# Designs tried in a protein design run: designed miniproteins, single chains, continued (2). Part 31

Each design is a single chain, and the fold is of that chain. pLDDT is the mean over its residues in the fold that is shown.

## One batch from the design tools (miniprotein)

Design m5059
Fold by ESMFold2-Fast:
Structure m5059 (fold): chain A 69 residues (1-69)
Amino acid sequence: MEEAVERALRFAEPALEQLKKAESELEREALEALLRMSVYVAAYAESETLEEAREIARRAIERIEEELA
């Protein structure tokens, strides 16, 4: 589980770093969408079940939200 979460975070890292530097609302919203899609794509690609994919995505998003706070 944790390894899959870490891989999802690495896949989303470029979008996360750009989001931290974004000043405009439009840029932030676009990068938030890209970040969310990146996390979900990585989670679903590494999962055998919907339950596993959702848990990986949930944990990755929680860690991103904590980092952005």
Scores: mean pLDDT 81

Design m5060
Fold by ESMFold2-Fast:
Structure m5060 (fold): chain A 66 residues (1-66)
Amino acid sequence: MNPVEEELRKKLVEEAGLTEEQANKAIDMLKKDPEKFLSMTDEELAKELGVTVEQAKKIKEILKSL
């Protein structure tokens, strides 16, 4: 499997507080359309993943650190 995806999944679970299922969904969405995913508002991303707006904001911060 892609080692970059495993590192990202770990950060999403440990730092953003996502479940593994939510982290996998976020990674899948990013792989399908990264431009669309990154252009989503915190509220839109939270709704799509079933997470809080605070968690969605943390997801974006993690992606900026890559």
Scores: mean pLDDT 80

Design m5061
Fold by ESMFold2-Fast:
Structure m5061 (fold): chain A 83 residues (1-83)
Amino acid sequence: DKEEAEKLVRRVLEEGRRALREAEELAREGRLKEALLELELAIGLLRITLGVLETTGLLTEEQREELEREIERLERKRREIEE
C-alpha cells in the first residue's frame, strides 16, 4: 500500500529529526552515551525502513533520497559526538 508506505516514511523521518534534536541536547549536557544511543536507534529504524520498502517494491526514488539523506545527517552527528 503506497499510502501506508508514505505515512511510514514521514513518521521515520520525523523520528530521525527528533532523535537529532534530542542527541544535540544530551550532548550539550555532557550525556554523550545517551546521545549516541538516541542516534543509533534512529539510524537503525531508518535503515530497516529503507530495506523493507526497497524489498517490497514500495520505495520511490524520492523516498530513497530522503531516507538516505536523513541517515547521513544522523551518522555525521554520531561521528561528531564520538570524536
Scores: mean pLDDT 87

Design m5062
Fold by ESMFold2-Fast:
Structure m5062 (fold): chain A 71 residues (1-71)
Amino acid sequence: MEESERLLELGVQSTDPAATEYLGTLSQSIYLRSTGGKKAQEEADRLLQRMRDRGGDRMRRLARRVEEALA
């Protein structure tokens, strides 16, 4: 399944540029984890950490849900 494509569609429908950027980052992190490999998974973790640092509680909740879905 491709959660990344679904998140990109949600971003495209958003009028908020920040929301679009966040959804794009989530999509990329899901894709990186799905491809496998140690470096891809480390990059996905870094992207999720950056979203948590830059976003409020909303972004932390989304990042946590992505991590749980990929576990």
Scores: mean pLDDT 62

Design m5063
Fold by ESMFold2-Fast:
Structure m5063 (fold): chain A 65 residues (1-65)
Amino acid sequence: CTECQNLFEKSSELSEKKGSLTVDDLEQILNQVKEVLLDNPDCDQCKGLLENSELSLELAKELSS
C-alpha cells in the first residue's frame, strides 16, 4: 500500500542523510508502521514492513550498546 511505501522511502532517505538510523528514529518508524497496519490490517506489504522495521530496531539496539 502507498502508506507502507512512504514509510520505507522516509526510512531510506533518513538513513542516507545520517549514514545510519538511531534507535529513536527506528522506534518512530515502527510506531508509524503499526498505525498504518491498524488502518490496513490485511495488507501483506504493511506486515512485511513491520517485520523488517522490528529487525532493524533490534540491530540498532545492539549497536548502541
Scores: mean pLDDT 74

Design m5064
Fold by ESMFold2-Fast:
Structure m5064 (fold): chain A 79 residues (1-79)
Amino acid sequence: GKIVIDGTKPDAAEKAFQLVKDAIKVGKLSYPVHLGASLKNGTNPSKVCNNEQEVLAFCQEVVAKYKEEVDYFIVTNHI
């Protein structure tokens, strides 16, 4: 499945992490997941995440580095 998360909110990293955890719990997603961020400047950092620790680290790193440039997060199953 595909999940899109609003990156413009102050709690975007925590919300992205929680939505991924919830999607895994209900079987909508499974590890590994492909996690991406869309930035307002057109840059799209992404990572294949194998566990919750990697998802949290990516979300926090993107928000810390890019701040208000984060438009949204996208997560899908890695194919």
Scores: mean pLDDT 77

Design m5065
Fold by ESMFold2-Fast:
Structure m5065 (fold): chain A 87 residues (1-87)
Amino acid sequence: SPEAEAALAEMRRRLETLAKEILEQIKDFVKPEDYEEALEKARRVLDAQLDAEIARHPVLTPEQVAELRAYRDELFKKLEEEVKKIL
């Protein structure tokens, strides 16, 4: 439905914003030797946000949940690649 697609787009946008905020915090405050721990913490934060989004929208189909999980994994991979380039 158009409403479900709009909700999914907003959930994806929130996850993307969170990933960008995490990257900026890592760039500004994390030492190069600590980047692996920072990435582990970043993964937990993204996982918690995704779980919260799914819990707030119990009408999501299994396919929509799978799409959100795949998007989380894509965002984390991009975050990991950017951190390894900068730190």
Scores: mean pLDDT 83

Design m5066
Fold by ESMFold2-Fast:
Structure m5066 (fold): chain A 90 residues (1-90)
Amino acid sequence: SKLSEVVKKITQILLDFIDGKISKEEAKKKIEELLSSVDMEEMAKLVIEDIERMEKSSLREQAQLLTATVLRIIGEIIQRELEARRAALE
């Protein structure tokens, strides 16, 4: 599923950033590349803003921001799937 693959990849990038395994600049680049590959480049700006907030946040706040970011991505993919399914019924 495109949903499962994108969610898994974005979650891993954000966790690697929070854990200090990748830099903020590398996380931003990986997010831009991932979201561009699925035609969601407009969402990359919002995720980058979340990454900037995570850098200055407590562990609890980082978990909440990561959850909110993932839910936004899920919502966009579900909306696109529903639109595609409705178009296929016409």
Scores: mean pLDDT 83

Design m5067
Fold by ESMFold2-Fast:
Parts: sequence; structure tokens; C-alpha cells
Structure m5067 (fold): chain A 98 residues (1-98)
Amino acid sequence: KEEELKKEREEAKKIIDEKAPEIVEFIKKFEEELEELLKKGDYEGALKKLEEAIKEAREKAEEYEKKKTLGSDIVASLYRMIIGIAKIIKENILKKIE
């Protein structure tokens, strides 16, 4: 019974390891695009990129949530965390624009 819980944790770690490159690539893509826009002072463009990132992360989260496994739920939760971080960045940009 405790071994079943351990197995679920190990399988969750495996799917995270397998899907980590996808998540990292997603973050890097939007981070690079966002950084370029912020360097140019294009805050409106940066807000649009954050909204695009939120939309794509939401679609990915929903895709993984449909799989109904512990590992897929964790991957979906990571995309939900990315949405949260993007919203914080958006709020900080909005404070700078006034």
C-alpha cells in the first residue's frame, strides 16, 4: 500500500523528467521574446506576449489535465504556475506604465 504511493511518486518524477525539456523550452521562448520587448521599452508588446504565453500555458494545462494521471496533473500544475508567474510580470509592467 505504501509501495503503491512510492510507485506513483516515481512515475510522476519520470514524467516530469520527460516533460521538463518541453516546459523549459516554452519558458525560454517567451522569456527571450519578452526580454527583447522590455529592452526596447515596448510595454504594450510585452503585455501581448504575456497574454499569448498565458493562453498557450492554459491550453497545455488543459491538455495534460485531460490525461487524468498523477504525472500529467503535476505537469498541468507546472503550466498553471507559469500562468501565475506571467500574471505577476504583467502586473509589474502595468505598474510601470501606470
Scores: mean pLDDT 79

Design m5068
Fold by ESMFold2-Fast:
Structure m5068 (fold): chain A 58 residues (1-58)
Amino acid sequence: SDLEKLGELARKIQAERDRLASEGVPQAERDARLQKLATELNKEIGLPAPPALVAPEA
């Protein structure tokens, strides 16, 4: 079910976030990696990629 797949996706993202934090990775780099992971996992399970925020770095 899609709901089950979304739960797995959320769990993987949380695990990666916790791992990066424990390794002392800077917040900006962690955010970038998590964003990429979320996009990749959405693609893997057949969901559309989340729309990118177009107000880039300011």
Scores: mean pLDDT 69

Design m5069
Fold by ESMFold2-Fast:
Structure m5069 (fold): chain A 76 residues (1-76)
Amino acid sequence: MQFEAVVTRELRPGTSDEEIQEAARRAEQAMRDAGATDVQVEIRGRTITVTGTAPDLETARRAALAADEALRPIAA
């Protein structure tokens, strides 16, 4: 069975589109580097969500932590 890695963060007020785009790229890459596949980034209003698929629970947890760290500069 595959596991889902999910990270959701609220964007800080005043974060630029360029900062959001760059952090999203870093989070997507970090999640892939941790072993996740089918990585997607979605922005809805002031919320950013990064999702990916992992072969096991430990990889899913690691991928979520890596993406979360990449989003830290733009997170509320």
Scores: mean pLDDT 83

Design m5070
Fold by ESMFold2-Fast:
Structure m5070 (fold): chain A 84 residues (1-84)
Amino acid sequence: MLREEDREAAKKPLSPKTAKVEIKLMDEVLKKKQYPMYALAHFLRGLAYESLGETEKAIEDLENALKYDPKFELARERLKKLKE
């Protein structure tokens, strides 16, 4: 049974604890030089930085995601919102 509170939580940005874990995991992926995952790793780390209010770091990671995958529409849309 899903409560209304659980449905509201799904609409919220990442919690600070979750965001910090995601940043650590993406840092490990990037250090291992797994190039096919680079765009996704930068994107996910960028979202985690955005959730922590680290806007400059979020922008840098989203720009890197687009550098490795220029067709990454989600990264482009998110970057546009952060720069506006």
Scores: mean pLDDT 72

Design m5071
Fold by ESMFold2-Fast:
Structure m5071 (fold): chain A 71 residues (1-71)
Amino acid sequence: VKSIADLVLDLEEALKADDVAAVIAILEAFKEQATEVTWKQKALNLVNLLFELKLITEEKKNYLEDLIKKS
């Protein structure tokens, strides 16, 4: 299990590089970890948690939510 800090660093780096493929790969990792709850719900919960902890900006939160909804 990756730490929240590692996840934030991965997301920050992918977003700074405009590497949509890397962001999609991170979302696919959440999908693989989903058992009884849809991966989209788990991914949205994680994005909200990261924002509440002030580890990501509101712009990044909105960007990630859009990607999750479109996937």
Scores: mean pLDDT 67

Design m5072
Fold by ESMFold2-Fast:
Structure m5072 (fold): chain A 104 residues (1-104)
Amino acid sequence: MKVEVVPASEVADELSPDLRTLVEELPSLSAYLVFIDDEPALVLLLGADGRLRGIAALRDLSEEEAELIAEEVVRTFRLSPEEQERLRAAMDRIVAARERARAA
């Protein structure tokens, strides 16, 4: 499984209309797309201070995919221990939300 983090600005012309709208609505934040096997899986939003402001899953993520995304994001942005904890908590919530929807 290939995980790649790219600035949304670098792929803006290739974004779906929904993804472009999401990125364009948040001009005060740096938006990044996370791709799994060349398909968009997740959007990351960082403030000017480098802190995580938001995470939005674009599809259902497995626990394995969530862990690989977390590892790549930590490596790419050199996140502090505090930001790593926030990222892990956010990824856990995304996986749990999928499992709750599946159980209903």
Scores: mean pLDDT 72

Design m5073
Fold by ESMFold2-Fast:
Formats: sequence, C-alpha cells, structure tokens
Structure m5073 (fold): chain A 78 residues (1-78)
Amino acid sequence: MHLTVHIDPLKMSGEEIAAALREAVAVAQAGGEVTLVADGTAFEAAGISVEQVREGLERLAAYIESMGGRVAGIEVVD
C-alpha cells in the first residue's frame, strides 16, 4: 500500500490536515509506504517558511520511521 498525503493549509481545515496525518501514520504502521507533500506557497501565505515546513515534514517522517513505517518521499511544492 502506498499513500500520498497532500497538505494545503489554504484548502484544508486543521481537522482535515489532522485526519490526513493520522491516516498516513496508520498506513505506515500497517507496513505501508507514505509520501508527504506540502504546498509551500500555501504555507508561506499562512506565515510559515518553506524551511520550517520541510523541517516539520522531516520530523514527521523520522517519527513514522521510528515506528517501523516507510516514508517514500518528502516534497514541498509551489
């Protein structure tokens, strides 16, 4: 199983983002593979730098991997 999670704070509510991240963790814990994608332009519009978003995704990926999950990739897109 492979899940790509797209995070866009301008198009998604906090509840929707939290639900998507919970699904990613659940898929990874079940032995699946996850790709994390964040809209860098949307996060910058929300006052969060692309560097901070990348660091956040890297920490989340490390957390998923620490639980035996697999992270196929981390992307910050425009």
Scores: mean pLDDT 79

Design m5074
Fold by ESMFold2-Fast:
Structure m5074 (fold): chain A 92 residues (1-92)
Amino acid sequence: MEAERREAIAALERSLALEPEALARLKAAGAGEEDFERLRALAEYLRLVRRLIELGLLEAVEEAARLFEENRTLEALREAIRLLRRALEEAE
């Protein structure tokens, strides 16, 4: 179960990297520019969350999650990403 979850998360992370082949496949399936924008934002959010967790910056992760949970919009997701990026830049 744990190994299966770890593999599924790794596969999702690779998929959310939005490789050119994956983007072409989504476009062929009828995905529009707004759909790609949302997917790119979600992929960046998840990558930043993972990196901050690795660095022990849990407070920034919790604050970003709170912003997104209160308002589940693309704008709220972008604000959460901005918060995570600032925390990462300050730590590096």
Scores: mean pLDDT 68

Design m5075
Fold by ESMFold2-Fast:
Structure m5075 (fold): chain A 89 residues (1-89)
Amino acid sequence: VSVAEFQELAKQLLEAYKNKDKKKAKEYLDQIAEMIKSVKTWEELETFVKIVEKTLKEIKEAHPEDTEMINYILKKINEAIKEAVKKLS
């Protein structure tokens, strides 16, 4: 549950997406979602959300035409954040 580990996974997701490796991108995305769900504090959640928002901006800039994959990533992350919020509330 390291911020550094989360940053590395976010970087790996972006690189997989840039390379159009949808299988690896989904695998890294699943790991990112599980780390978001595992947060124990609001401060940790806020930090992870900021990292993810930066990564999503870069994903949209890399292949803006891949709306299906972008929407898949957004839905998965938003569902993980919603679950974390419920757990911390």
Scores: mean pLDDT 86

Design m5076
Fold by ESMFold2-Fast:
Structure m5076 (fold): chain A 99 residues (1-99)
Amino acid sequence: MSLEELIAAADTGEAAARQAEADGDLALAAAQYLQSGVYYYQAAQLTEDPAEKKALLERSIAALERARRLARQAGVLSPEVEEFIDKLIAEAREELAKL
């Protein structure tokens, strides 16, 4: 995917996640937020603009934190998924600290 395709996919996923959350489907919302968080992180790795990178990393962290919270509430947060999310949030926070 290109930078633009990753951002578009992430934005679409967040919109779908918000709808799923509004409908009470917390497991679906968590999955959609997780995918959007991953796409925002990947987009942050492709951009050469520090301001865009910062915005994408902040969006990634927000989506991943919401995914973890909703997955926990739905009872679908496996230890492996929690470790993956926590590691990606930590990596995104470390990159933000260097900007």
Scores: mean pLDDT 92

Design m5077
Fold by ESMFold2-Fast:
Structure m5077 (fold): chain A 93 residues (1-93)
Amino acid sequence: ATVTVTLSTATVTANAGETATLTVTVTSDTSGTYTVVAQDADTGEVLAMATTNAGQTATLSFTPDAGTYTLTVAVLDSQGNVLATADATVTVT
């Protein structure tokens, strides 16, 4: 199946202790439900998850610690297979 993940931005800025948000669009040639997972690329820690349908957006919300993080956003099918990924940089001051 052809699945594409599009992030609203490749860079997210936030204040320490405040909620950061990132919207994700899942485009697929296959109808169905997809799980969107945002992980710290260095640790694999899951920071946010959301569920969406093909052609719809999911909003990922999390409260990051101060610093700079690389997020890997993965789109999973109903069986947990990774179909697409995109990276974003989070900067928290």
Scores: mean pLDDT 80

Design m5078
Fold by ESMFold2-Fast:
Structure m5078 (fold): chain A 65 residues (1-65)
Amino acid sequence: SPMTFTVANSAQELKNLLKKFQNDPTTKSITTRIRSNGTAEVIVTFKNGTVHYILTSKEILDEAL
Protein backbone atom coordinates (compact mmCIF):
# COMPACT_ATOMS: atom_id res chain seq x y z
CA SER A 1 0.00 0.00 0.00
CA PRO A 2 1.32 3.52 -0.76
CA MET A 3 2.70 5.39 2.25
CA THR A 4 2.60 9.18 2.56
CA PHE A 5 3.69 11.53 5.35
CA THR A 6 3.48 15.11 6.65
CA VAL A 7 5.36 16.84 9.47
CA ALA A 8 3.52 18.73 12.24
CA ASN A 9 5.80 21.44 13.70
CA SER A 10 3.28 22.87 16.20
CA ALA A 11 0.37 21.72 18.37
CA GLN A 12 -2.03 23.88 16.32
CA GLU A 13 -0.80 22.34 13.03
CA LEU A 14 -1.25 18.85 14.52
CA LYS A 15 -4.76 19.74 15.85
CA ASN A 16 -5.76 20.97 12.36
CA LEU A 17 -4.48 17.73 10.74
CA LEU A 18 -6.25 15.55 13.36
CA LYS A 19 -9.58 17.37 12.81
CA LYS A 20 -9.18 16.98 9.03
CA PHE A 21 -8.64 13.19 9.26
CA GLN A 22 -11.24 12.66 12.04
CA ASN A 23 -13.87 14.39 9.83
CA ASP A 24 -12.82 12.47 6.67
CA PRO A 25 -15.36 9.66 5.97
CA THR A 26 -12.59 7.59 4.29
CA THR A 27 -10.58 7.43 7.57
CA LYS A 28 -10.68 3.97 9.21
CA SER A 29 -8.50 4.55 12.29
CA ILE A 30 -6.10 7.03 13.90
CA THR A 31 -3.42 5.70 16.26
CA THR A 32 -0.34 7.19 17.93
CA ARG A 33 3.18 5.82 18.41
CA ILE A 34 5.71 7.43 20.76
CA ARG A 35 9.41 6.55 20.64
CA SER A 36 11.92 6.70 23.52
CA ASN A 37 13.91 9.43 21.70
CA GLY A 38 10.94 11.86 22.02
CA THR A 39 9.64 11.48 18.44
CA ALA A 40 6.01 10.63 17.79
CA GLU A 41 3.92 9.41 14.86
CA VAL A 42 0.18 9.72 14.24
CA ILE A 43 -0.83 6.83 11.98
CA VAL A 44 -3.92 7.43 9.86
CA THR A 45 -5.29 4.30 8.18
CA PHE A 46 -7.85 4.70 5.38
CA LYS A 47 -10.67 2.32 4.41
CA ASN A 48 -8.87 1.56 1.10
CA GLY A 49 -5.81 0.23 3.04
CA THR A 50 -3.49 3.23 2.46
CA VAL A 51 -1.61 4.75 5.41
CA HIS A 52 -0.59 8.35 6.13
CA TYR A 53 1.97 9.23 8.83
CA ILE A 54 2.06 12.54 10.68
CA LEU A 55 5.58 12.95 12.07
CA THR A 56 5.92 15.11 15.19
CA SER A 57 7.46 15.26 18.69
CA LYS A 58 6.07 13.87 21.95
CA GLU A 59 5.89 17.46 23.30
CA ILE A 60 3.74 18.62 20.34
CA LEU A 61 1.52 15.51 20.62
CA ASP A 62 0.99 16.02 24.39
CA GLU A 63 0.07 19.72 23.81
CA ALA A 64 -2.31 18.85 20.91
CA LEU A 65 -4.20 16.18 22.90
Scores: mean pLDDT 85

Design m5079
Fold by ESMFold2-Fast:
Structure m5079 (fold): chain A 67 residues (1-67)
Amino acid sequence: SLSEAAKLAQQGKVEEAAELLVELLAPTGLPARSIGQLVRREIGALPGVSEETAEAVARRVEELLEA
């Protein structure tokens, strides 16, 4: 769930948060760049998540989707 990804992001667990978000969002069929932008907005809007963590998670999601 997005709440689990949020908890991982708040703990600075960028890789685990990104992997979970890929599982949740890859089925949408959206381009990796679009999903990355969505992730940055959603995770960045959550209380307790730093801007640098939200950026790192979004970038990692894009990398995993393009692998």
Scores: mean pLDDT 81

Design m5080
Fold by ESMFold2-Fast:
Structure m5080 (fold): chain A 95 residues (1-95)
Amino acid sequence: MVEEVLELIREIARLLEEKEGEEAAKEFLKTVYAELYRLNNPNATVEEMKELHKEVEKMSKEELFEKIEELAEKLEEEDLEKLKKKLEEVLEYLK
């Protein structure tokens, strides 16, 4: 499951970079990272999310993907299945 989710994230980022440029792919990766952080930290405060946003703004695509992989590996199977379905829907719109 984790490998399937990570592959979908890579494919979506690749298609966004191809169609809209590197910044669009980076914005997508930041959005995915924030979502994964919320899923791992359901009690995260607004202040914690603001600090997270400032931290990820300074990251490269490669650093963002490494952080995404770390957080995805910590998710429960049910959350991974829900994320996979959302990512498959995004991928379908980009094709």
Scores: mean pLDDT 81

Design m5081
Fold by ESMFold2-Fast:
Structure m5081 (fold): chain A 100 residues (1-100)
Amino acid sequence: SEETKEEILLRLKNLIEYLKSRKKTATPEQKKVLDETIKKLEEIIEKIKNGEDVKEVLKEVIKELEESAKKFRELGDNETAETLEEQAKYYKELLEKLEK
């Protein structure tokens, strides 16, 4: 639905702003993962704006957030990893509701 797309867009934009704020205290290795994660989320936003199916978008978001969270944990950034894991959980619950 359009309402669901708008909520996803707002949440992804807020997450991107959070990740941008994390760059100022990040190590060079963490900053590289932050830049990659931000880029992937911006690409997902573009797909939503171009009319891609919400369920397919949610699957992509979940995958990218889980992969990025794992990388942040490997780099010792547990705080960013936990934020991404919590966001992935939200999108998994949303996907489950839409697949009913």
Scores: mean pLDDT 88

Design m5082
Fold by ESMFold2-Fast:
Structure m5082 (fold): chain A 91 residues (1-91)
Amino acid sequence: MEEAVERLRELAERLEKAAEGIKSGNPQAKTDAAQALREASEVLKEIGDTKAANAFRALAEQIELGDNQTAVKAAEVGVRLLREKIEELEK
């Protein structure tokens, strides 16, 4: 559990930076955000949270397929959900 929490914290930081990159017009930031969400989905699958894993995968798809405004919102939702999961796992 401690390792999963640490990995999710790093992914939340990466996703937050990627969201800032999308806002600043960095085209690489959309790819970085989608990768962070896919890695978060894999971590959640490893700990048995299939519902959360599916949600993060869907957010990654929204970033890849959407415009910049959609991508920013999806990344921000992803950061919020990751932080909520970290709090849940630390109980």
Scores: mean pLDDT 84

Design m5083
Fold by ESMFold2-Fast:
Structure m5083 (fold): chain A 85 residues (1-85)
Amino acid sequence: MYEELLAQAKELLAEVQAIVDEVNANTLSPSELAEKAARILEKGVEVNRLLMEAEKAGLDTSELLAIQNEINAYLVEIRRRMEAQ
């Protein structure tokens, strides 16, 4: 079970990283950046759900928390870019 939760979280992180790469490779409008931020937020919510499930099961959450923190950092960076435009 834990391995499955961790694998799902890593897949979500990879999807977020792909969105961030897209943001970095292109000059996006504020509305496009908002759309990308919304997609990252949705994936972050799903990782938080996996983290809560692991905590309820008494599993080590260190790796899941690290993934959640990384996703949150990407979201903050994209929001900062929206403010700069």
Scores: mean pLDDT 83

Design m5084
Fold by ESMFold2-Fast:
Structure m5084 (fold): chain A 101 residues (1-101)
Amino acid sequence: EKEAQDQLEKASAYASEALRKVEEGDLDGAIESLRQALEYAQQAKKLLEQANLPGNDQKIQQLDEAIRHLQEAIRAVEEGDLDGAIEHIKEALEHLQKALD
């Protein structure tokens, strides 16, 4: 649905921005972008659950994985594990893309 897809696209955009910010050493900005990505991903999940359409269960499963990786990315940045943060952001982006498909 368009509304859930719009939220997913925003989540992906903020996750991509967070990846760039980690690579540039802007860790505070990376956390802020990750928090935005997490909020949009959670909102997309809520919209898909409320719509209760066939195929949404698979999209929700991909979103649960993306949400988990976004949360792990925030933790990794906070702990100074930048390699771990990059890996979790990339995993979140892949799961967000699968939710869009």
Scores: mean pLDDT 88

Design m5085
Fold by ESMFold2-Fast:
Structure m5085 (fold): chain A 100 residues (1-100)
Amino acid sequence: KQLEIEFEAGVIALAAAVILVTSRNLLKKSTDPEIKELLEKEIELASQAIDYANKAVEYARAGKLDEAEKFLKQATDYLNEAREISKKVDELIKKKKEEE
């Protein structure tokens, strides 16, 4: 169970890190305030996913598996929210490009 939590937390942290890097790069290039606001929210959610994934690993290593599973769930929830915002950003960029 401990190794399973550590592995899952690692996968979540990696996925969130990819979102974080991508969102930061898009934020540097974006001039649209609506897109910028969504990207900043996406960055915050991805950062939270990494933070809670790290807490899951720490608690798992301390033998507090129930707490570790709660933090793992929070990390997963934040990652899923970041992914939803990422999809909205992609859709908005496409819409703005079509409207000029």
Scores: mean pLDDT 86

Design m5086
Fold by ESMFold2-Fast:
Structure m5086 (fold): chain A 83 residues (1-83)
Amino acid sequence: PLSAEERRLRLEAEVLVGVAEIMKAIVDNMPLSNDDKIKLLDKAISLLREAKDLFAQAGDDAGVARAEAQIAELEQRKAEIEA
């Protein structure tokens, strides 16, 4: 069974993932400058890195893998905008 601490870490990580997904949706759907898109992607990547650490602390391997995949996607998107 999960401890109260492990449940808290997972919930906190899921909130950070949700906020990062909203930031990505804003970048994808809103008419923003490239500079503003890069700033939002940097913030989203930062939140996903924090979420990955929280999932790792909770022993949630699936959460870690999901966060890593999302980080890779946003890093690729950022590189395309910076090119």
Scores: mean pLDDT 88

Design m5087
Fold by ESMFold2-Fast:
Structure m5087 (fold): chain A 87 residues (1-87)
Amino acid sequence: SSKQKKLEELYRKAVEAILKHMKETKGYNEEEVNEEILKKLEELKEEMEKKYPDDPVKAMLEAWLKVAEELEVEEAKEYIEKAYELI
């Protein structure tokens, strides 16, 4: 499944872009970045799973898209939008 592998790669790149941005621009260490992202994801995941109950991949991408938008990480948003084209 080349489509699934491509989707997973785009997701990984989006997460890496967020982590890199927070470390370089906000001065956060890895633990601080993880805490900030986990806090946002806990709230957004429940909202997105309610909105897309039968599409866990779409719920996950929407949650991460909102995280990328809130943290203003354009590179991550671009990777997530490409992942959306595959589903």
Scores: mean pLDDT 76

Design m5088
Fold by ESMFold2-Fast:
Structure m5088 (fold): chain A 59 residues (1-59)
Amino acid sequence: SRILELIREKGSLSVAELAEALEMTKEKVSEQLKVLEKEGLIERDKKTGKYRLTEKGLK
């Protein structure tokens, strides 16, 4: 879960910031974010569009 580690380090990240940091396409990052959000490990801020860890994602 390199995505979870990056969000943990930075607090919140956009799809574009994650794609750049991971050297992945935005499409591939979005696919992985959908899975993690469905699992309740991350949540998206509607105002900023950035993703952060939930309480569950921090454990």
Scores: mean pLDDT 82

Design m5089
Fold by ESMFold2-Fast:
Structure m5089 (fold): chain A 85 residues (1-85)
Amino acid sequence: ATEAAVRAGLDAALEKAKAAETVEEAQRIAGEEGRKLADQVGASPVARRAVSTAMEEAATVLFTEGEEGEKKAEQFKDVAARILL
């Protein structure tokens, strides 16, 4: 996959997580979508787990840290992108 496709997939994952009613549901959605994207790019099991964890952390800060949460979520999303690229 191209870098643009990976980053677009991660953006879509977090937007889907934002629709959740609880932080736990947002973490679950972000982690699952991250794993699906990792599978699509043929990532290793270790990379798949790392991406899932980074996306769960991104969802957590978006739900718990207001405006600072958006900046931190972008950082976790960038970590996930670098793992997949």
Scores: mean pLDDT 83

Design m5090
Fold by ESMFold2-Fast:
Structure m5090 (fold): chain A 104 residues (1-104)
Amino acid sequence: SMLDALVPRVTEFIEILKNSEDPNLRAEAARILGLLGYDYAREAVPLLMDLLKSPSPLVRSAAADALGRLRDKKVAGELMDWIINSKDEIVRYFSGGALGGTGI
């Protein structure tokens, strides 16, 4: 899998997600971490949860999608609370799919 070549670069993607000024690069880093899966990207879970509160709708939706792909059941309740309090229709849509993926 091409994703296996990205596993050694997990720390690089986390650094981009945390420190990049470009919301497009941050969203792409979140997406890649979600695609890598929980076994490789679990250390990014707390950061992805913090990014659900990002001022960028692009970053928020990417973080919600990534969390759903990672299927962390500990996050599902916090995602639900955030969805209920969010007025962003697009983010609610992506977060709804994420909750289904976590088995709640």
Scores: mean pLDDT 69

Design m5091
Fold by ESMFold2-Fast:
Structure m5091 (fold): chain A 85 residues (1-85)
Amino acid sequence: MSPVEKFAKEVAELYKKWEAGEISFEEFKEGVLKLVEENPLMSEETIKEIREILEKAEKEGATPENVEKALMQIYMLALEAEEKA
């Protein structure tokens, strides 16, 4: 499994827990950021962009639609990071 595929799977598991009400959005956000920070392919610039994307989704009300849009942007950044590695 590629680093991006593993990341996507782990993020999807966090998203399902948040959608089910098992974790708060804050716990979901912290979980995603931890996965990004532990990924050696992620530059400091990419980590900063991902943090800003998650913060924007939170400020826009943390709806499933806004969170899914944020996750799509994060996956695209992760794919770009893997391609450059």
Scores: mean pLDDT 80

Design m5092
Fold by ESMFold2-Fast:
Structure m5092 (fold): chain A 115 residues (1-115)
Amino acid sequence: MLERGREILREAARLALEGRYEEALRLLEEHKDEVLAVTPELAWDKNLSKEKATKLRLIRALAVQVGELLGLSREEAQTIVGPFLYRKEESFTGSREDEVELLREAVEELRRAAS
């Protein structure tokens, strides 16, 4: 399970780097339990639904993996992705369109940091 979840995150990160955001998110959704098993639990705001919190947790894990593929350390990637997602939390609807846009923006922030 742990090794499988990591393999899925790497493949999803590769798809995201190719601009294939919807496919990356679909892959995470198909393997949600395996990916969540390798993703740290995060405390989220009490007003955020469990469904929205889970989606943000998956996007965070994916974005951190993208950062690592771009040559950032895991710590550097987490330091960029964490505050970015926190700023977007209140406006996040949980729709696929919002997931794609949030992932795209996170990848752009990581590319800028890795330049």
Scores: mean pLDDT 79

